# Designed miniproteins, single chains, continued (5): the designs that were tried, part 39

Each design is a single chain, and the fold is of that chain. pLDDT is the mean over its residues in the fold that is shown.

## One batch from the design tools (miniprotein)

Design m17325
Fold by ESMFold2-Fast:
Structure m17325 (fold): chain A 90 residues (1-90)
Amino acid sequence: EPNPLLLEYKKLLEELEKKRKEVEELDLPEEVKKKALELLEKAEKILKDAAEYVSTENSASPEELKKYWEGAFEEVKKLLEEVDKLIEES
C-alpha cells in the first residue's frame, strides 16, 4: 500500500510542474510571469524541504510527521491558488 502522504506529495509536485509549463506558455505580462514563477519555485522548495525532513527525521512521532506534511501541503496549495489568481487577473 503506497503511503497516502507520499501520493499527495507526488501529485502536488506534478501539479507544480504542469503549472510552471502553463505559465511559460501563456502570453502574460513579464512582471506577472516572473511573480508566478517565483511563487511556483517557493512551493517546490517547500515540498522538497518537507520530503527531505520526513525522509531523514527518525525521532518524531508518526502524528508529528503527518502534521508536518499536511502543513507543507496546505502552504503549497495556497501558493498554487495565488498563481491561479495572478493568471486570472492578468
Scores: mean pLDDT 80

Design m17326
Fold by ESMFold2-Fast:
Structure m17326 (fold): chain A 70 residues (1-70)
Amino acid sequence: MEEAEKVIEEARKMSVKEGVEKTARFGALTGSEKAVEEARKLAEESEDKESMESVVAAAEDAREYLLEAK
């Protein structure tokens, strides 16, 4: 599952806002904890409150789902 790293690298070449949105959506859809965490970090660096709230919610939802899915 190294595909998340490719998405993250692509996102870093985009504008911060678009990169955050792309990685957050990828993480939520695939359950990739790495992509979700990177999206959260990118949002935190931009200090865009609106993007941060959306990304954090998606990140926590995806992370909890992965941990709970047994």
Scores: mean pLDDT 64

Design m17327
Fold by ESMFold2-Fast:
Structure m17327 (fold): chain A 71 residues (1-71)
Amino acid sequence: MPDEELIARIDRALPYLLSPDPAVRLTTEAELLRLAKESEVARAYLEEKARTEPDPALRAAIQRLLAQLEQ
């Protein structure tokens, strides 16, 4: 997958980590974790977003997601 398409996919998915629907949140977490495991570009981009995301709730959600990669 081209890096631009991968980044755009992540950007579209990130807000759904804060979805009020737990099924949407779990599906989004699973997709982002899969992308991060399959692509170092995806993992690096998520790590950058965990540091630079202006929404503190979304930033915290991304940080929790990345913590799951270490387990």
Scores: mean pLDDT 82

Design m17328
Fold by ESMFold2-Fast:
Structure m17328 (fold): chain A 120 residues (1-120)
Amino acid sequence: LSEEELKFLKEIFEYAKKNNIPPPPGFESIEEFNPTLAAVLGLAMALNGELELSEEQKEMIAKYLESLQREDGSLGRDINTENDPLTEVAYGLIRGLGLEKYAPEFIKRSEEYLKKKGLL
């Protein structure tokens, strides 16, 4: 992430915290800044009509999540790699917002991963 992209994600995170937005599945708390959490919160708020994102901001978030994908197709975290609700949530948000055009490899790899886990 660039410094400007990190700043934008921090602004999304603080907005979510200020407005008492619930943490997405896979996150117990929104107390401490996490750029992946901020990206997912931004897309979730946009899908729910709670936040307006420009096309450039949507593209940046979708590409950022694609860049985080592990070789197995997961967004997995050290604390929960076996039952990774984050990959399923991010997949649903990108599709729900029509962002597949910005992250086609994310969609393809997420579908393969989720099918292997029996989640699709």
Scores: mean pLDDT 78

Design m17329
Fold by ESMFold2-Fast:
Structure m17329 (fold): chain A 65 residues (1-65)
Amino acid sequence: MPPGRVTERRVVSETADRVTLEVTLEGDPGEAMVRLRRELEAQGYRDVEVTLTGPDRALVRAAKP
């Protein structure tokens, strides 16, 4: 299976302390979700939740740094 990655990101909603993104995934969705979570945590985001909404789509909810 090709390596999982995020190909597109869209801000669905944003507040002063939280953000919700819709992302498009390519390759292995499990790997793509793990990589995305680690990337956001490395950037200082907290309470990162990644939920598959389709075979190639996920919703991401996180607390801003």
Scores: mean pLDDT 79

Design m17330
Fold by ESMFold2-Fast:
Structure m17330 (fold): chain A 93 residues (1-93)
Amino acid sequence: MEKAEITEKKLEELIPKVDASYELKFSLIAGKISRKILELIEKGAPKEEVLHLARLYSKLLENNLNEEELEEVAKITGLSVEEIKEIIKKSKE
């Protein structure tokens, strides 16, 4: 069973269709990046590729993502950059 595809579809459903808190939505975004880091480690990916995602994860937690990093998070999560910006902003209020 491909958990990644099921999780992606569920994330898409949760964002528009459920009254989920922005804190929960933020946790789901962080969880997707964390899972991708673990997948890369399990595959024996180059250290620099793992560190790149680890830095992205750290910057997400610190609300210190630049525009290019927001685009990368959007690609990983299947969300738009604007949705990610709103979730980050609202989760810190």
Scores: mean pLDDT 73

Design m17331
Fold by ESMFold2-Fast:
Structure m17331 (fold): chain A 104 residues (1-104)
Amino acid sequence: MPRIVGRLLGVGAQESAEEVAERVRELFEEAADGSLVALALYGIGMSPEKVEEMVEAARRVAAELGLEALVRGVTAPASTSYAEARDRAEAALAEAEAELRAAA
């Protein structure tokens, strides 16, 4: 049975897709061989378009590592607390994990 591994990653508004890809690579390398990975990225003060750019960077890293990954992006206004943004990302992660379980 494939194991499902959930990960959260907070992204700063000034981070590049390349910087996010490096952090995602570290998270994905912690996954055991044969695992399904769910990843929620959350960006405070970041546009939906910028978050989608980060999501695509994460998907490329997963493909390079030969991992099956489901990546979700979450945006929050610049005034949003880290705790609130993380709660939203945790909800998105739970949905991604449920989708991977249903597809397994």
Scores: mean pLDDT 78

Design m17332
Fold by ESMFold2-Fast:
Structure m17332 (fold): chain A 93 residues (1-93)
Amino acid sequence: AAALQARQAETVAALRAAADALLDGLGVTPESAAAFRAALERLLAAAQRGETATTTLTLTRADGHSETVTLTASLDADGRVVVEIDIEGGPNG
């Protein structure tokens, strides 16, 4: 239990760090960044319960342009949380 919880916490922390780097790279507004983080937390909570959850967000950039981002969270075969991020106009290469 403790070792699995530590591994989950490390995975979740890494996913949050990756999300922050993505938001910084996109240059989104604070409101869009808050909405993305709230959605990510809901998806992480669902995935930790063994659920597959998805949400689609429109993120507004500081320059006024918008990006459509779809987040899907699930558990992998090892019981670790995985988040897939799809940005409109460039599916995973």
Scores: mean pLDDT 77

Design m17333
Fold by ESMFold2-Fast:
Structure m17333 (fold): chain A 60 residues (1-60)
Amino acid sequence: SEEELLQQQRELQQRIDELEAQIEANKDDPEKVAELRKQLLQAMSQLYLLSTGKELEIPE
């Protein structure tokens, strides 16, 4: 449903915000930052897919 789609988009936006905050909080830990960045790219890709119906290529 449209409400389910909006809820999923909201959850992904909250996840992105949380990951960005965690990256900033852990900027002195490069291994943790790298892992958080992977999760951020995944969440951003999912949000983009939901918003546009197109899949983003995740860079390696």
Scores: mean pLDDT 79

Design m17334
Fold by ESMFold2-Fast:
Structure m17334 (fold): chain A 61 residues (1-61)
Amino acid sequence: DEVIARLEELVKDASANARRLAREIALGTTDPEEMVRMAEALAPILTPEDAAALIAAMREL
């Protein structure tokens, strides 16, 4: 899956937790806007660094 491969490249230097959540979001939806919304919804329960990395990766898709 090209979307998952690109996402893994975008988050390769992020934490293991951020990378796991990025993959889970990509498996749950194919809509890039929904991916960003899901990342933003998870941001309050993540570290600021993980939240920033996840949202940035979803926006880069």
Scores: mean pLDDT 77

Design m17335
Fold by ESMFold2-Fast:
Structure m17335 (fold): chain A 83 residues (1-83)
Amino acid sequence: SPKEAAREITLLEAEATMYVMNAYVLKRTGELTPEKKKELKDKLETLLKEMEDAVKKYKASPGMQESVRNTKAFVEEVIKEME
């Protein structure tokens, strides 16, 4: 349903945002170790796949598809910055 699509996709986007914020905190405190970088990359890459799957599963609206594309582009940029 459109309501389920909105809920599940928004929750995945919120979770991805929280991991990005954690990466920024660790970077600013100097605690972004190679081990933490790998852990965050693995989590973010999993969330990217889950967002893509949710778009397909729930037949997300064009507006929600655009939101997910923007979130994916932002998360992919953060992953590159950790390399």
Scores: mean pLDDT 85

Design m17336
Fold by ESMFold2-Fast:
Formats: structure tokens, sequence, C-alpha cells
Structure m17336 (fold): chain A 75 residues (1-75)
């Protein structure tokens, strides 16, 4: 799916960043909720991830997380 593709792309980018373990855990939580059909919960975690990424000045990655949240909210 488009959401799974975007989650994987974001994982690939974050896995190259030292100290990103908590961010990767949030990605795993989004994927888990998505697979369970819990789209509202998945979207909430995606927005939290986007906020954390913006706080770290990773604006491009934050935008990707926001795109994921929007797609989840449309389901």
Amino acid sequence: SEIEKKLEELRERLSTVPGSESLLEKLDEIARYYKEGKYEEAAEVARELANQLRALNMDDLAEKAEEIAKKLEEL
C-alpha cells in the first residue's frame, strides 16, 4: 500500500541517523496500528512523530510523517 511504502521510506532514512531508536519505535507503532485497522490511533502517532521530527529540525522527514497521518485520516 501507499502508506506501507511511505513508512518504509521514512524507516530507511531514519535508520541512518544516530540516536533515532525512539523515532523508529514510533514508526513501528504506526505500522502496527495500521495493520490492526486502527487508523485513528495510527494517525495520532504519525502526528506525534512529525512533531518530534520538526523539533529536531528534520523538516523534510516531518513532512513525510504528516503525509502519512493525512492518508490514515482519510481511511
Scores: mean pLDDT 86

Design m17337
Fold by ESMFold2-Fast:
Structure m17337 (fold): chain A 57 residues (1-57)
Amino acid sequence: AAEQAALDAAGERGDQALERFTKILGSKSLAEAKAYIDSKATPGEVGLDVRARLAAL
């Protein structure tokens, strides 16, 4: 229950990070955003979730 809530919150942060990076790149492609996030991702909950979402796209 509490663990699931933490995972859901991490997923929301991942979505926000993707949107922010797309804007920071000034309308660059999602491929550039994926490459940037992938290079910065750590073996942390948010990093793994962001990688999973980007891989699913």
Scores: mean pLDDT 58

Design m17338
Fold by ESMFold2-Fast:
Structure m17338 (fold): chain A 98 residues (1-98)
Amino acid sequence: MEAVRAEMNARARAVAPEEAELIARGDSVGVLRLLREVGLPLAEEAGADPEELARQRELLDLAIAYIEKLGANFEAAEKFEEELEKNGFEEVKKKLEK
């Protein structure tokens, strides 16, 4: 149990420098994929609710699709966050599905 938590903490600390490198490269999609591939598994190991994990996975998948459609840059990522804050998840999802 303690060894697992130590490894999770090490991975969480490792995510921050990788995220900084992806930001420096302008790779907004890479940042989201890092959260999806490393962040969600860490949350699952920490005992996060499966329903909450499913919601976070849907949000990340929507964000990746939206940002890729707009040119896969941080400007697109910022616009996605602004639209999500103003209109909410369901409205942003409907816009992408149209």
Scores: mean pLDDT 67

Design m17339
Fold by ESMFold2-Fast:
Structure m17339 (fold): chain A 105 residues (1-105)
Amino acid sequence: AERELLLRAIALLLDAIGLKLELERSDLPEEVKAALLEAVDALIEAARLLLKSDASLEKKEEALALLEKALELLRKALKSEDPEEALALAEEAKKLALKAKEIAE
């Protein structure tokens, strides 16, 4: 369980870094791109904190699930052709990342 969680958290962190690089190369509207970059930075920070966390296994699993959901929302936002949908997904992803950070602290 602990080892599986650690590997999932590392994979999530690597995926988030990859998504950030993809976002930096994207032709998205400036406002949407800025919101997505802010959300992915929050996700990366929360994932790094989770990797160093002394919280219980249950809290780490809860935090990881929120971060995995946030990553899915960011991937959906990047593929969205609707700027309003992309912005809403980015804001939700950021909220999930911040909640995960609080749980992992």
Scores: mean pLDDT 88

Design m17340
Fold by ESMFold2-Fast:
Structure m17340 (fold): chain A 66 residues (1-66)
Amino acid sequence: AARDQAYQAGYDAGTQAAKAGASVLESNMAGAEAGRQVGEELGLDPEQARLLGGMAGTIAAVRTRA
């Protein structure tokens, strides 16, 4: 589903940012942008897609660091 793809994009972006040494906040921001881009392509509201991607990026960063 579109929301799942936006979440996954944010998770992937957050994981890559964290592996590169980014903070949790920076990983959240990377995830938010990735989620927004994928969500917009799939017809989601940009603000909702940004929020989903940002949350996914935060979760990914925490898991990647631990």
Scores: mean pLDDT 82

Design m17341
Fold by ESMFold2-Fast:
Structure m17341 (fold): chain A 100 residues (1-100)
Amino acid sequence: GMELGRRMIEELAEAMIKTLDQAAADTSLTPEQLLKRLAETLTEVSTRVMERNPTAGSGAGVYGISMLDSVKRTADALASESTAQIAQAGKDVVERELAR
């Protein structure tokens, strides 16, 4: 049902938030490396949800790309800030996209 797609979107968002939390704790990480890890997390989780249900997983993947693009725009806007601050702002963005 429609609830399956929502659960898959939540799984993608949770994985992205976990990656952002790990990046915020890593003082050696650059914003570019943060975005690379986030894209890798999205690809891995998107592949797994699509393998379980291609239709619902594909739809969830589109939301995942939207969330990643929103985090990228946030990183660009916060280019003068630390990677930890970009990661925290990125979490807030993923949570807002998930609420849509």
Scores: mean pLDDT 80

Design m17342
Fold by ESMFold2-Fast:
Formats: C-alpha cells, sequence, structure tokens
Structure m17342 (fold): chain A 57 residues (1-57)
C-alpha cells in the first residue's frame, strides 16, 4: 500500500533530523516515530541512502 503524502513528509523530516546518527539507530528512531504509516523497506532505503552519503564520506 502507498504511504500518504503526510507520512512521506514525516519520513523525510525524520531522516534529516537523524542524519547524524548511525544508520541502525536512525532506522529505529524513525520506525518508532512513524509506526506502521510507512513500510519498513521504505524507511530503511531512505535512511541507508542518506547515511551512506554522510558516513562514508
Amino acid sequence: MLPSQDALDKLSQLVAENADLPKEEAIKKIKEALGDEVPDELIEKAVTTVANTRAAR
């Protein structure tokens, strides 16, 4: 099922807010904040993309 626009906006904000955290911690915090509004796969992909860009440098 497709997430709502509001859920996607929250995902984007939470990914940005948690960009300084390790990928695993960021994923956990975002899942806790969004609950079941966004699929785990989408959360993991969004966080992985941002974290890899920041952490790998």
Scores: mean pLDDT 73

Design m17343
Fold by ESMFold2-Fast:
Structure m17343 (fold): chain A 65 residues (1-65)
Amino acid sequence: SATNSLAAVHELEEVLEELKKIPGATEEQIEEVERLIEQARATTDVAELSAIGRRAREILEEAKK
């Protein structure tokens, strides 16, 4: 549903802001999360939104190492 997409986009925007605060975050990691935000805006498929969210979290956790 559109509500699921909006919630997913909001979560991804928070991941992007958190990622930008990490000194070790790469431009490639930032650009990948920005692309994931665009993908989340374009879909209402719950499985796709779940996969997008997991990928964004993986990028954030990797950047924190």
Scores: mean pLDDT 81

Design m17344
Fold by ESMFold2-Fast:
Parts: C-alpha cells; sequence; structure tokens
Structure m17344 (fold): chain A 58 residues (1-58)
C-alpha cells in the first residue's frame, strides 16, 4: 500500500520498516512515491537512511 509505505518512510524509527518502505515505493515508482523518497533524502539526518534512499533512486 503506497500511502502506508510513505507514512512508514517518513515517520517510522525502525530501520527494517524504513528499508521495506523504500523498496515498496521504488517498485510502485509513482510521482508521489518518488517525491516521498526525495523528501526523506532532504529531511533525514541519518547517513544510513540517506544512503539507502540514494541507492534506491539510482
Amino acid sequence: NENQAIYTLLYSDDPEQIEEAIKTLVQINSPEAIEALKLKLVSSNDPVTVSLVLKALL
């Protein structure tokens, strides 16, 4: 579910849930999913999360 994956990506503290949300949003590949990934990239202070999002967007 795209909306649940976006919510999990932006608000979850669980690294495994964040990673699965990234995978789900990349698979969906909608404009909304890509914008959520970009928003997380800009707003996140965690180097691991930033790296995962960058790798997913490549």
Scores: mean pLDDT 80

Design m17345
Fold by ESMFold2-Fast:
Structure m17345 (fold): chain A 78 residues (1-78)
Amino acid sequence: SAAEEIAARVEAALRALGVPAEEARRLADKVGRMVAQGKADDAGVWLHLQLVALGVPEEEAARVAEEVGRLAKERGLA
């Protein structure tokens, strides 16, 4: 599904930022679920806050969150 594709891309992006594999998967799964529920904007905001709490730099966290919104709009889920 489009939500599963977004989750997979988010997981890959988080792993590239050094987020541990288990946590990256867990965060990506929740983002995918929220996007599937039509809550892509909420998913982006939530993910941003989670990444900042994990010590990811603000600019990198914001870029990943914006990518969630962009991918959701491209797939008609936003």
Scores: mean pLDDT 85

Design m17346
Fold by ESMFold2-Fast:
Structure m17346 (fold): chain A 89 residues (1-89)
Amino acid sequence: SAVMKELEEVLERLEEAYRRLLEAIQNGDRQAAIDAYREMLRLYEELKELFRQLPDDKKDILRGIGLVLRAIGLLIEAELLLKQAGIKV
């Protein structure tokens, strides 16, 4: 479905933002890390809205749940990394 493709594309962008977060922390760039985390939060809101728009197809719903859970895992990891680096968000 078109909505499933958009959901997968938004998760890919969230994963890219997570990679930027890792690089920013490694480089000691606090502002870049904060900006990457804020982008992850924005993409997560977009992901949730797209998930709500999924057709009533059990396979698409199950796949969509998996993508949302992956996004939640990345956000939890990002928050842990920011806390360990002493970066307030």
Scores: mean pLDDT 89

Design m17347
Fold by ESMFold2-Fast:
Structure m17347 (fold): chain A 59 residues (1-59)
Amino acid sequence: SLEEDAALLQRIDPERSFKFSASDRPAIEEAQRHYGLPVDGVLDGAFLRRLAELARLNP
C-alpha cells in the first residue's frame, strides 16, 4: 500500500539521500545499483521490501 511503501522508503532512505519519488527513474536506478539489485527503474512494494533488507546488510 502507499502508506506501507512510504514507511519502507523512510526506513531505506531516512535522510532522503536518493531523493527519489515513485516516478523518478534515475534515482530509483541509482538505489538499485547501490544495493546490487536489477536496474529496471521500477518502484513497487516488492522492490522496497527487498531494498530495505539489503540496506540493512549494506550500511
Scores: mean pLDDT 63

Design m17348
Fold by ESMFold2-Fast:
Structure m17348 (fold): chain A 61 residues (1-61)
Amino acid sequence: DRERRALEEAERRGLEYQPLIKKVNKKIDEWDKENPDAKKEERFKKENEINQEAAREHQAR
């Protein structure tokens, strides 16, 4: 059906970004493990830094 095909296409497009998402999540998890007592604001800043770096790497390629 048309609706189901559109949903499957959206999922396929998401898969193209999975390697980037996994890389970002791994770096965030690693930082969290090293800084379990970090404040929520510091964690948020670090997540933004990691996301920005990953985006720059992806665009530069």
Scores: mean pLDDT 69

Design m17349
Fold by ESMFold2-Fast:
Structure m17349 (fold): chain A 72 residues (1-72)
Amino acid sequence: MDRILEAAGRALDAFLSFLSSTDNNTRIKYLEDLIDALERLERAAEEAGDEDLAETARHQRDVAKRILDYLK
């Protein structure tokens, strides 16, 4: 399986689960899953030489971390 597509799929699932969550504890869990998935996407993109995708994943991970810090 393509590691980029696998990581992107996990990030999408985590993001949609985050948006569907009704309580902060569940949102925190899915944001942590999203951060992990975006970190994997960044690494997979870097290994594939896709610097633009790696930078996008890094930026979105930092955004997710800021939201997580706000919710904690």
Scores: mean pLDDT 84

Design m17350
Fold by ESMFold2-Fast:
Structure m17350 (fold): chain A 88 residues (1-88)
Amino acid sequence: APTREDARRALEQARRRLRQGDVGGALELIDRALEIAEQLRDRGLVEEAMRLAMEAMDVASKQGDKQSILRAIGLVLRAIGVLFDLER
């Protein structure tokens, strides 16, 4: 079963990828962290993944990477949906 440590490690790796300009690699790691956060029902991890996806969107925008911008928007919307589900 995925753990909170797995999600934290994925987010840490995503931050490193963003510093290297690897938006695609970062988005893949953010998606994994968000999936784990959803399974664990961990609001804090969902919010952290959402913030990092917004940061990835900014980096992709500066690179002119339209496809990565759309992927990042999709992750932000998914995180919002998870947060609504967690209000139950």
Scores: mean pLDDT 89

Design m17351
Fold by ESMFold2-Fast:
Structure m17351 (fold): chain A 87 residues (1-87)
Amino acid sequence: MIDMQEVEDALQRMQQAVFKIMSKSLPEEVAKQLEELSEQARKAIKEGNYKEAAEYYKKMAELEEKAGFKDGAKSYKELAEKLEKKA
């Protein structure tokens, strides 16, 4: 039994800080596309559609790479490869 309120508060602060930095350096349209792809990937994983989820992560990697976040893009590509192996 862990204090979920404390964990949730910490996660929200980190997410807001990251999003605030990204929203200042990235066009809002690109940030919105990343959010939509992330949501679709999570839904696909929940439904067991790992191949579809991998495709969404690949698209997120492309957007991150185009925006100059090549290290983040590499992480998404690696996640996509792992999901494809499960499909």
Scores: mean pLDDT 70

Design m17352
Fold by ESMFold2-Fast:
Structure m17352 (fold): chain A 74 residues (1-74)
Amino acid sequence: GSSAGQGLNEATEGAIKGDPEKARQGAENAVKGASPEDRPIVGAGVMASGWTGIQNGGEKGGRAALEVGLDGAA
């Protein structure tokens, strides 16, 4: 799997570009790449990326990142 940082970058790019598959895959890689103790903060970062995507018109990509980030933060 990708490192947490690489996954977060992919999630952000997918969210901004409106690519839901890239956003979801990057978000999942970010959460899974983090230790269990760090998953809440990584999940929060993924949610922020999803919100940025929604604001830039990438609603589907942004929502995918938000859902994975919320799951990771729980």
Scores: mean pLDDT 72

Design m17353
Fold by ESMFold2-Fast:
Structure m17353 (fold): chain A 83 residues (1-83)
Amino acid sequence: KEYAKKAAEYAREAIEHLRRGDVEEARRYALLAAYYGYQSGTEDGLLAFEYSMEAVRHLERGDVEGALRELEKAYEYAKRAVE
């Protein structure tokens, strides 16, 4: 319950930092979203983990738009994992 909420919160923070151009902070929050999504123990939480990790890979390639798209998916799945 709390893990899914944290995953959604951190995915949202990653999106906001990325929209402001704070790539390193966006990466840190994406990794937190991934961690808590995985810890939620739900199928939607696992998808939030996978999309958050894909966002990190996009950031490592300098693909900010791709990262934002993957983080938006991570946020959607993390919200669905919340009670």
Scores: mean pLDDT 88

Design m17354
Fold by ESMFold2-Fast:
Structure m17354 (fold): chain A 75 residues (1-75)
Amino acid sequence: SLSERFDHLVEAVSIYESTGDKEAALEHLKKAFPDIEVKEEDVEPLIKLAKELLSTPGISVEEIVNRLEEFLRKR
């Protein structure tokens, strides 16, 4: 579900920010974006964008997920 995907996204950001563990963050990002191949080199730029979107007032969960999917597909 979108809610489960969003929970994994938030967990990826939290783990990466607190520990710097790219592998742990990547596993959560793969679950957040199951239909897109997420690579280790995507972790840092994706977390950076996710932090920006998560701190944006009034943005919806659907908009956050859609913007991150667009980033992954157009890289």
Scores: mean pLDDT 86

Design m17355
Fold by ESMFold2-Fast:
Structure m17355 (fold): chain A 85 residues (1-85)
Amino acid sequence: SSAEISKQELVNTLIALLGDKEAARELAVTALALLQAGDEQAAIDLVLAQLQKYQPQLSDAVLQHLAQQIVNDLRENPEAVDLLN
């Protein structure tokens, strides 16, 4: 459950998956903006596309589950973006 993940754990996961804090920040900011605009599917698609770019060795099924988890965690922890500044 995303409610069990701390803001710092979400930040650490994004940095680990993208390999760069700036890339993680840009992704988190853009995905959160899409979520706040009510476009959850666009947020998932954006996160999935970035994960495919940075983690090409992972299967599509794993990447889709990770993208959904990240989007859920951002929805529940929108202030996690502040830790990426």
Scores: mean pLDDT 84

Design m17356
Fold by ESMFold2-Fast:
Parts: structure tokens; sequence; C-alpha cells
Structure m17356 (fold): chain A 111 residues (1-111)
């Protein structure tokens, strides 16, 4: 079925786009964490996001969600500890989290 082959290619391309979004959003979060002097947490967020992106490309949504959730937990915990910049960090973090979560959930919902 030519439609089924086209759908498979579209799904593979969509997974690549989502993986790239996860990596870019994690890079932005890591840069904000580094501005707060949280270099270890920034590195952990990037490594977990890479593992999530690899799982997304493989279609392993359970593993992707597990690594993605770990990355978000580290980022949130690190940002919440800086009370002096919390309002600015909270807005940026919410936008990053919403974009990744909506993209990941939309992909899972279409599978």
Amino acid sequence: DPAAEAAKKALEEKRQVLADKVLESAKEAAEELRKLGKYEEADQVLELAKKAAEAIKAGDWKTAAEYYTKALTIAISAFLKDKSKLPEVEKGLAEIMKEIAESLEAEQKQL
C-alpha cells in the first residue's frame, strides 16, 4: 500500500523533528542553568535529553518518556533552588517544558 509506505516515511521524519526539538530545548535549558552556575545539572540535562532523543528515533516511547522526565526533574529542581531569578526562570522553563511535552504527547497520540 503506497499510502502505508508514505505514512511510515512521514512518521520517521516526524520522529527526527521531535528528537531535534528535545535536543534544542535541552540545550536552551542547559545554557540557562549554566548562567545560574549549575554546570553539573546542565550536563546531566543534556545527557538525559540525548538518551531521550535516541529513544524517540527508535520509536521507544516508554524509554523516551523516562529519560525526558528525568531531564525535566533535574532542570526544575535546579531552577527552583534559585529564588532570586525564579520569575524569569519559571516563565522560560514553562515554555520549554510545554513545547517538549506537547510535541512528545502529540507524537505518542498519533502512534
Scores: mean pLDDT 74

Design m17357
Fold by ESMFold2-Fast:
Structure m17357 (fold): chain A 61 residues (1-61)
Amino acid sequence: MKEKIQKLALKSVAHRLRAIGDELEAEMATDPEVASRYRENARKHREEAEKLDKEIEELQK
């Protein structure tokens, strides 16, 4: 169980890092449509991280 939890935790962290990267790209974008697309990608990565965090909670209980 611990190894599976560790892998899910690392995957969650990876998604959070990708979300941060996408938010930075959105801030650097001069085109509002491009910025909006990066913000949407960041949102999706945050949602995936939250889903993984919930899976970890289920495995611990």
Scores: mean pLDDT 83

Design m17358
Fold by ESMFold2-Fast:
Order: structure tokens, then sequence, then C-alpha cells
Structure m17358 (fold): chain A 87 residues (1-87)
């Protein structure tokens, strides 16, 4: 199993909207059989979307699709993907 984390930095005042979009993406991913969760850091105006899949390649593909959708939101200023393998 592999986990990818999508980090979206959001303009001030747009955190709630970006968090809602991330939650919608997470629900769609869970419906497809992935494990997905969302967290928000209001102090840093950042939304995190974690995606766990059977392989790093599947996690990366799902994260890239999610990152593209988040980047289309007007309040999102940057999106970053990190792959996490358990050590």
Amino acid sequence: MATAVVKATVAPGKLDEAYRVAREIAKELRKKGYQAGVAADPARNTVYLGITADSEEEARKAAEEAAKRLAQHPGVTSVEITLASER
C-alpha cells in the first residue's frame, strides 16, 4: 500500500470552499475503492487530501487527478503532491 498527500495552499477567506471541494473528491475516491481523507489547517490556509491505494502508481495517479481538480478552484494558489511510503 502507498499513500499520496495533496497539499493545496488557499487564498485567505477561501479555505472553507477549498475544503468542501477536497471533501467531494475524497468521497468520489472512496466510492472507487480508495481510502481518502481530508484535513484543513486554518492557521496556514492549507487543505490536505490523503489518498491510499494498493500501489504507489495508483496513489500517484489518483493524487494527480485530485490536484488538477483542486488547482481549478479560484481560491487555490498552489498544489503539491508528496508520496509517502512507510519506512
Scores: mean pLDDT 82

Design m17359
Fold by ESMFold2-Fast:
Structure m17359 (fold): chain A 72 residues (1-72)
Amino acid sequence: EEERLEKEIENLKRELYELAKKAGISVDFDEIEKRAKEDGLTKEQIIEWLRNAIAKLYELLGEPEKAEEVRK
C-alpha cells in the first residue's frame, strides 16, 4: 500500500509539473519535498496538497471542471 501511495505522488507531481509549465509557473519539487518532510506531512497529506495545487492550476488555466475532478 505504501508503494501505491508513492506511485500516486509521482503521477500527481508529473501532472503538476506539466500544468505549471503550461501556466508559466516554475515548480521546485525538491524544495517542496524537503519542506513537506520538515513539516511532518504524511504521504496522504502530500497527495492532498498536490491535488489542491493541481486544481488551482486548472482554475488558473480556465478549466474549473477539471479542478473539481482532481479534488476528489
Scores: mean pLDDT 75

Design m17360
Fold by ESMFold2-Fast:
Parts: C-alpha cells; sequence; structure tokens
Structure m17360 (fold): chain A 80 residues (1-80)
C-alpha cells in the first residue's frame, strides 16, 4: 500500500541519518528512496513521499521530513 511505501521511505531516511548524520548520508538516502519507489507511478511516488514527510513530522523528525521533501521535488522536476 502507499502507507507501507511511505513508512519504508521514512525508515530509509531516518536509519541512514541515525547511522551517519552527514549531508553525504542524506544524499545516499535520497537515492535509496528513489530506487525503492521507482516501480510506482509518479503520482504514487509523490503520494508516498508526502505521507512519509507527515510520518516524519509526527515523530518530531524535521530533518528526515526535509530530506523526503527534497526527494519529492526531485521526482516532480524529473517527471512533471
Amino acid sequence: TIDEKANEAYQIVTNSLNKDPSLQSAFDAQGKVIDYLKDLSVKQQIDALTKGQDISRSNGDNVSASVLGITKKMVEREYG
């Protein structure tokens, strides 16, 4: 489901940043999220990333929410 995809996208980001809170770790996490979501439609990718940001913010995790938001903008630019 999109909710399961959203939760996993959030986990990819938060796990990467908890292991290494560097900008490089954030960029690597963005790439992993894109790869994880790549078989979904563009709309479903955006929906999953939007819900992932909401999950992140509900946990008080504004850094992971920001990384997911930047990833969403990358998807929007690349595919419309």
Scores: mean pLDDT 87

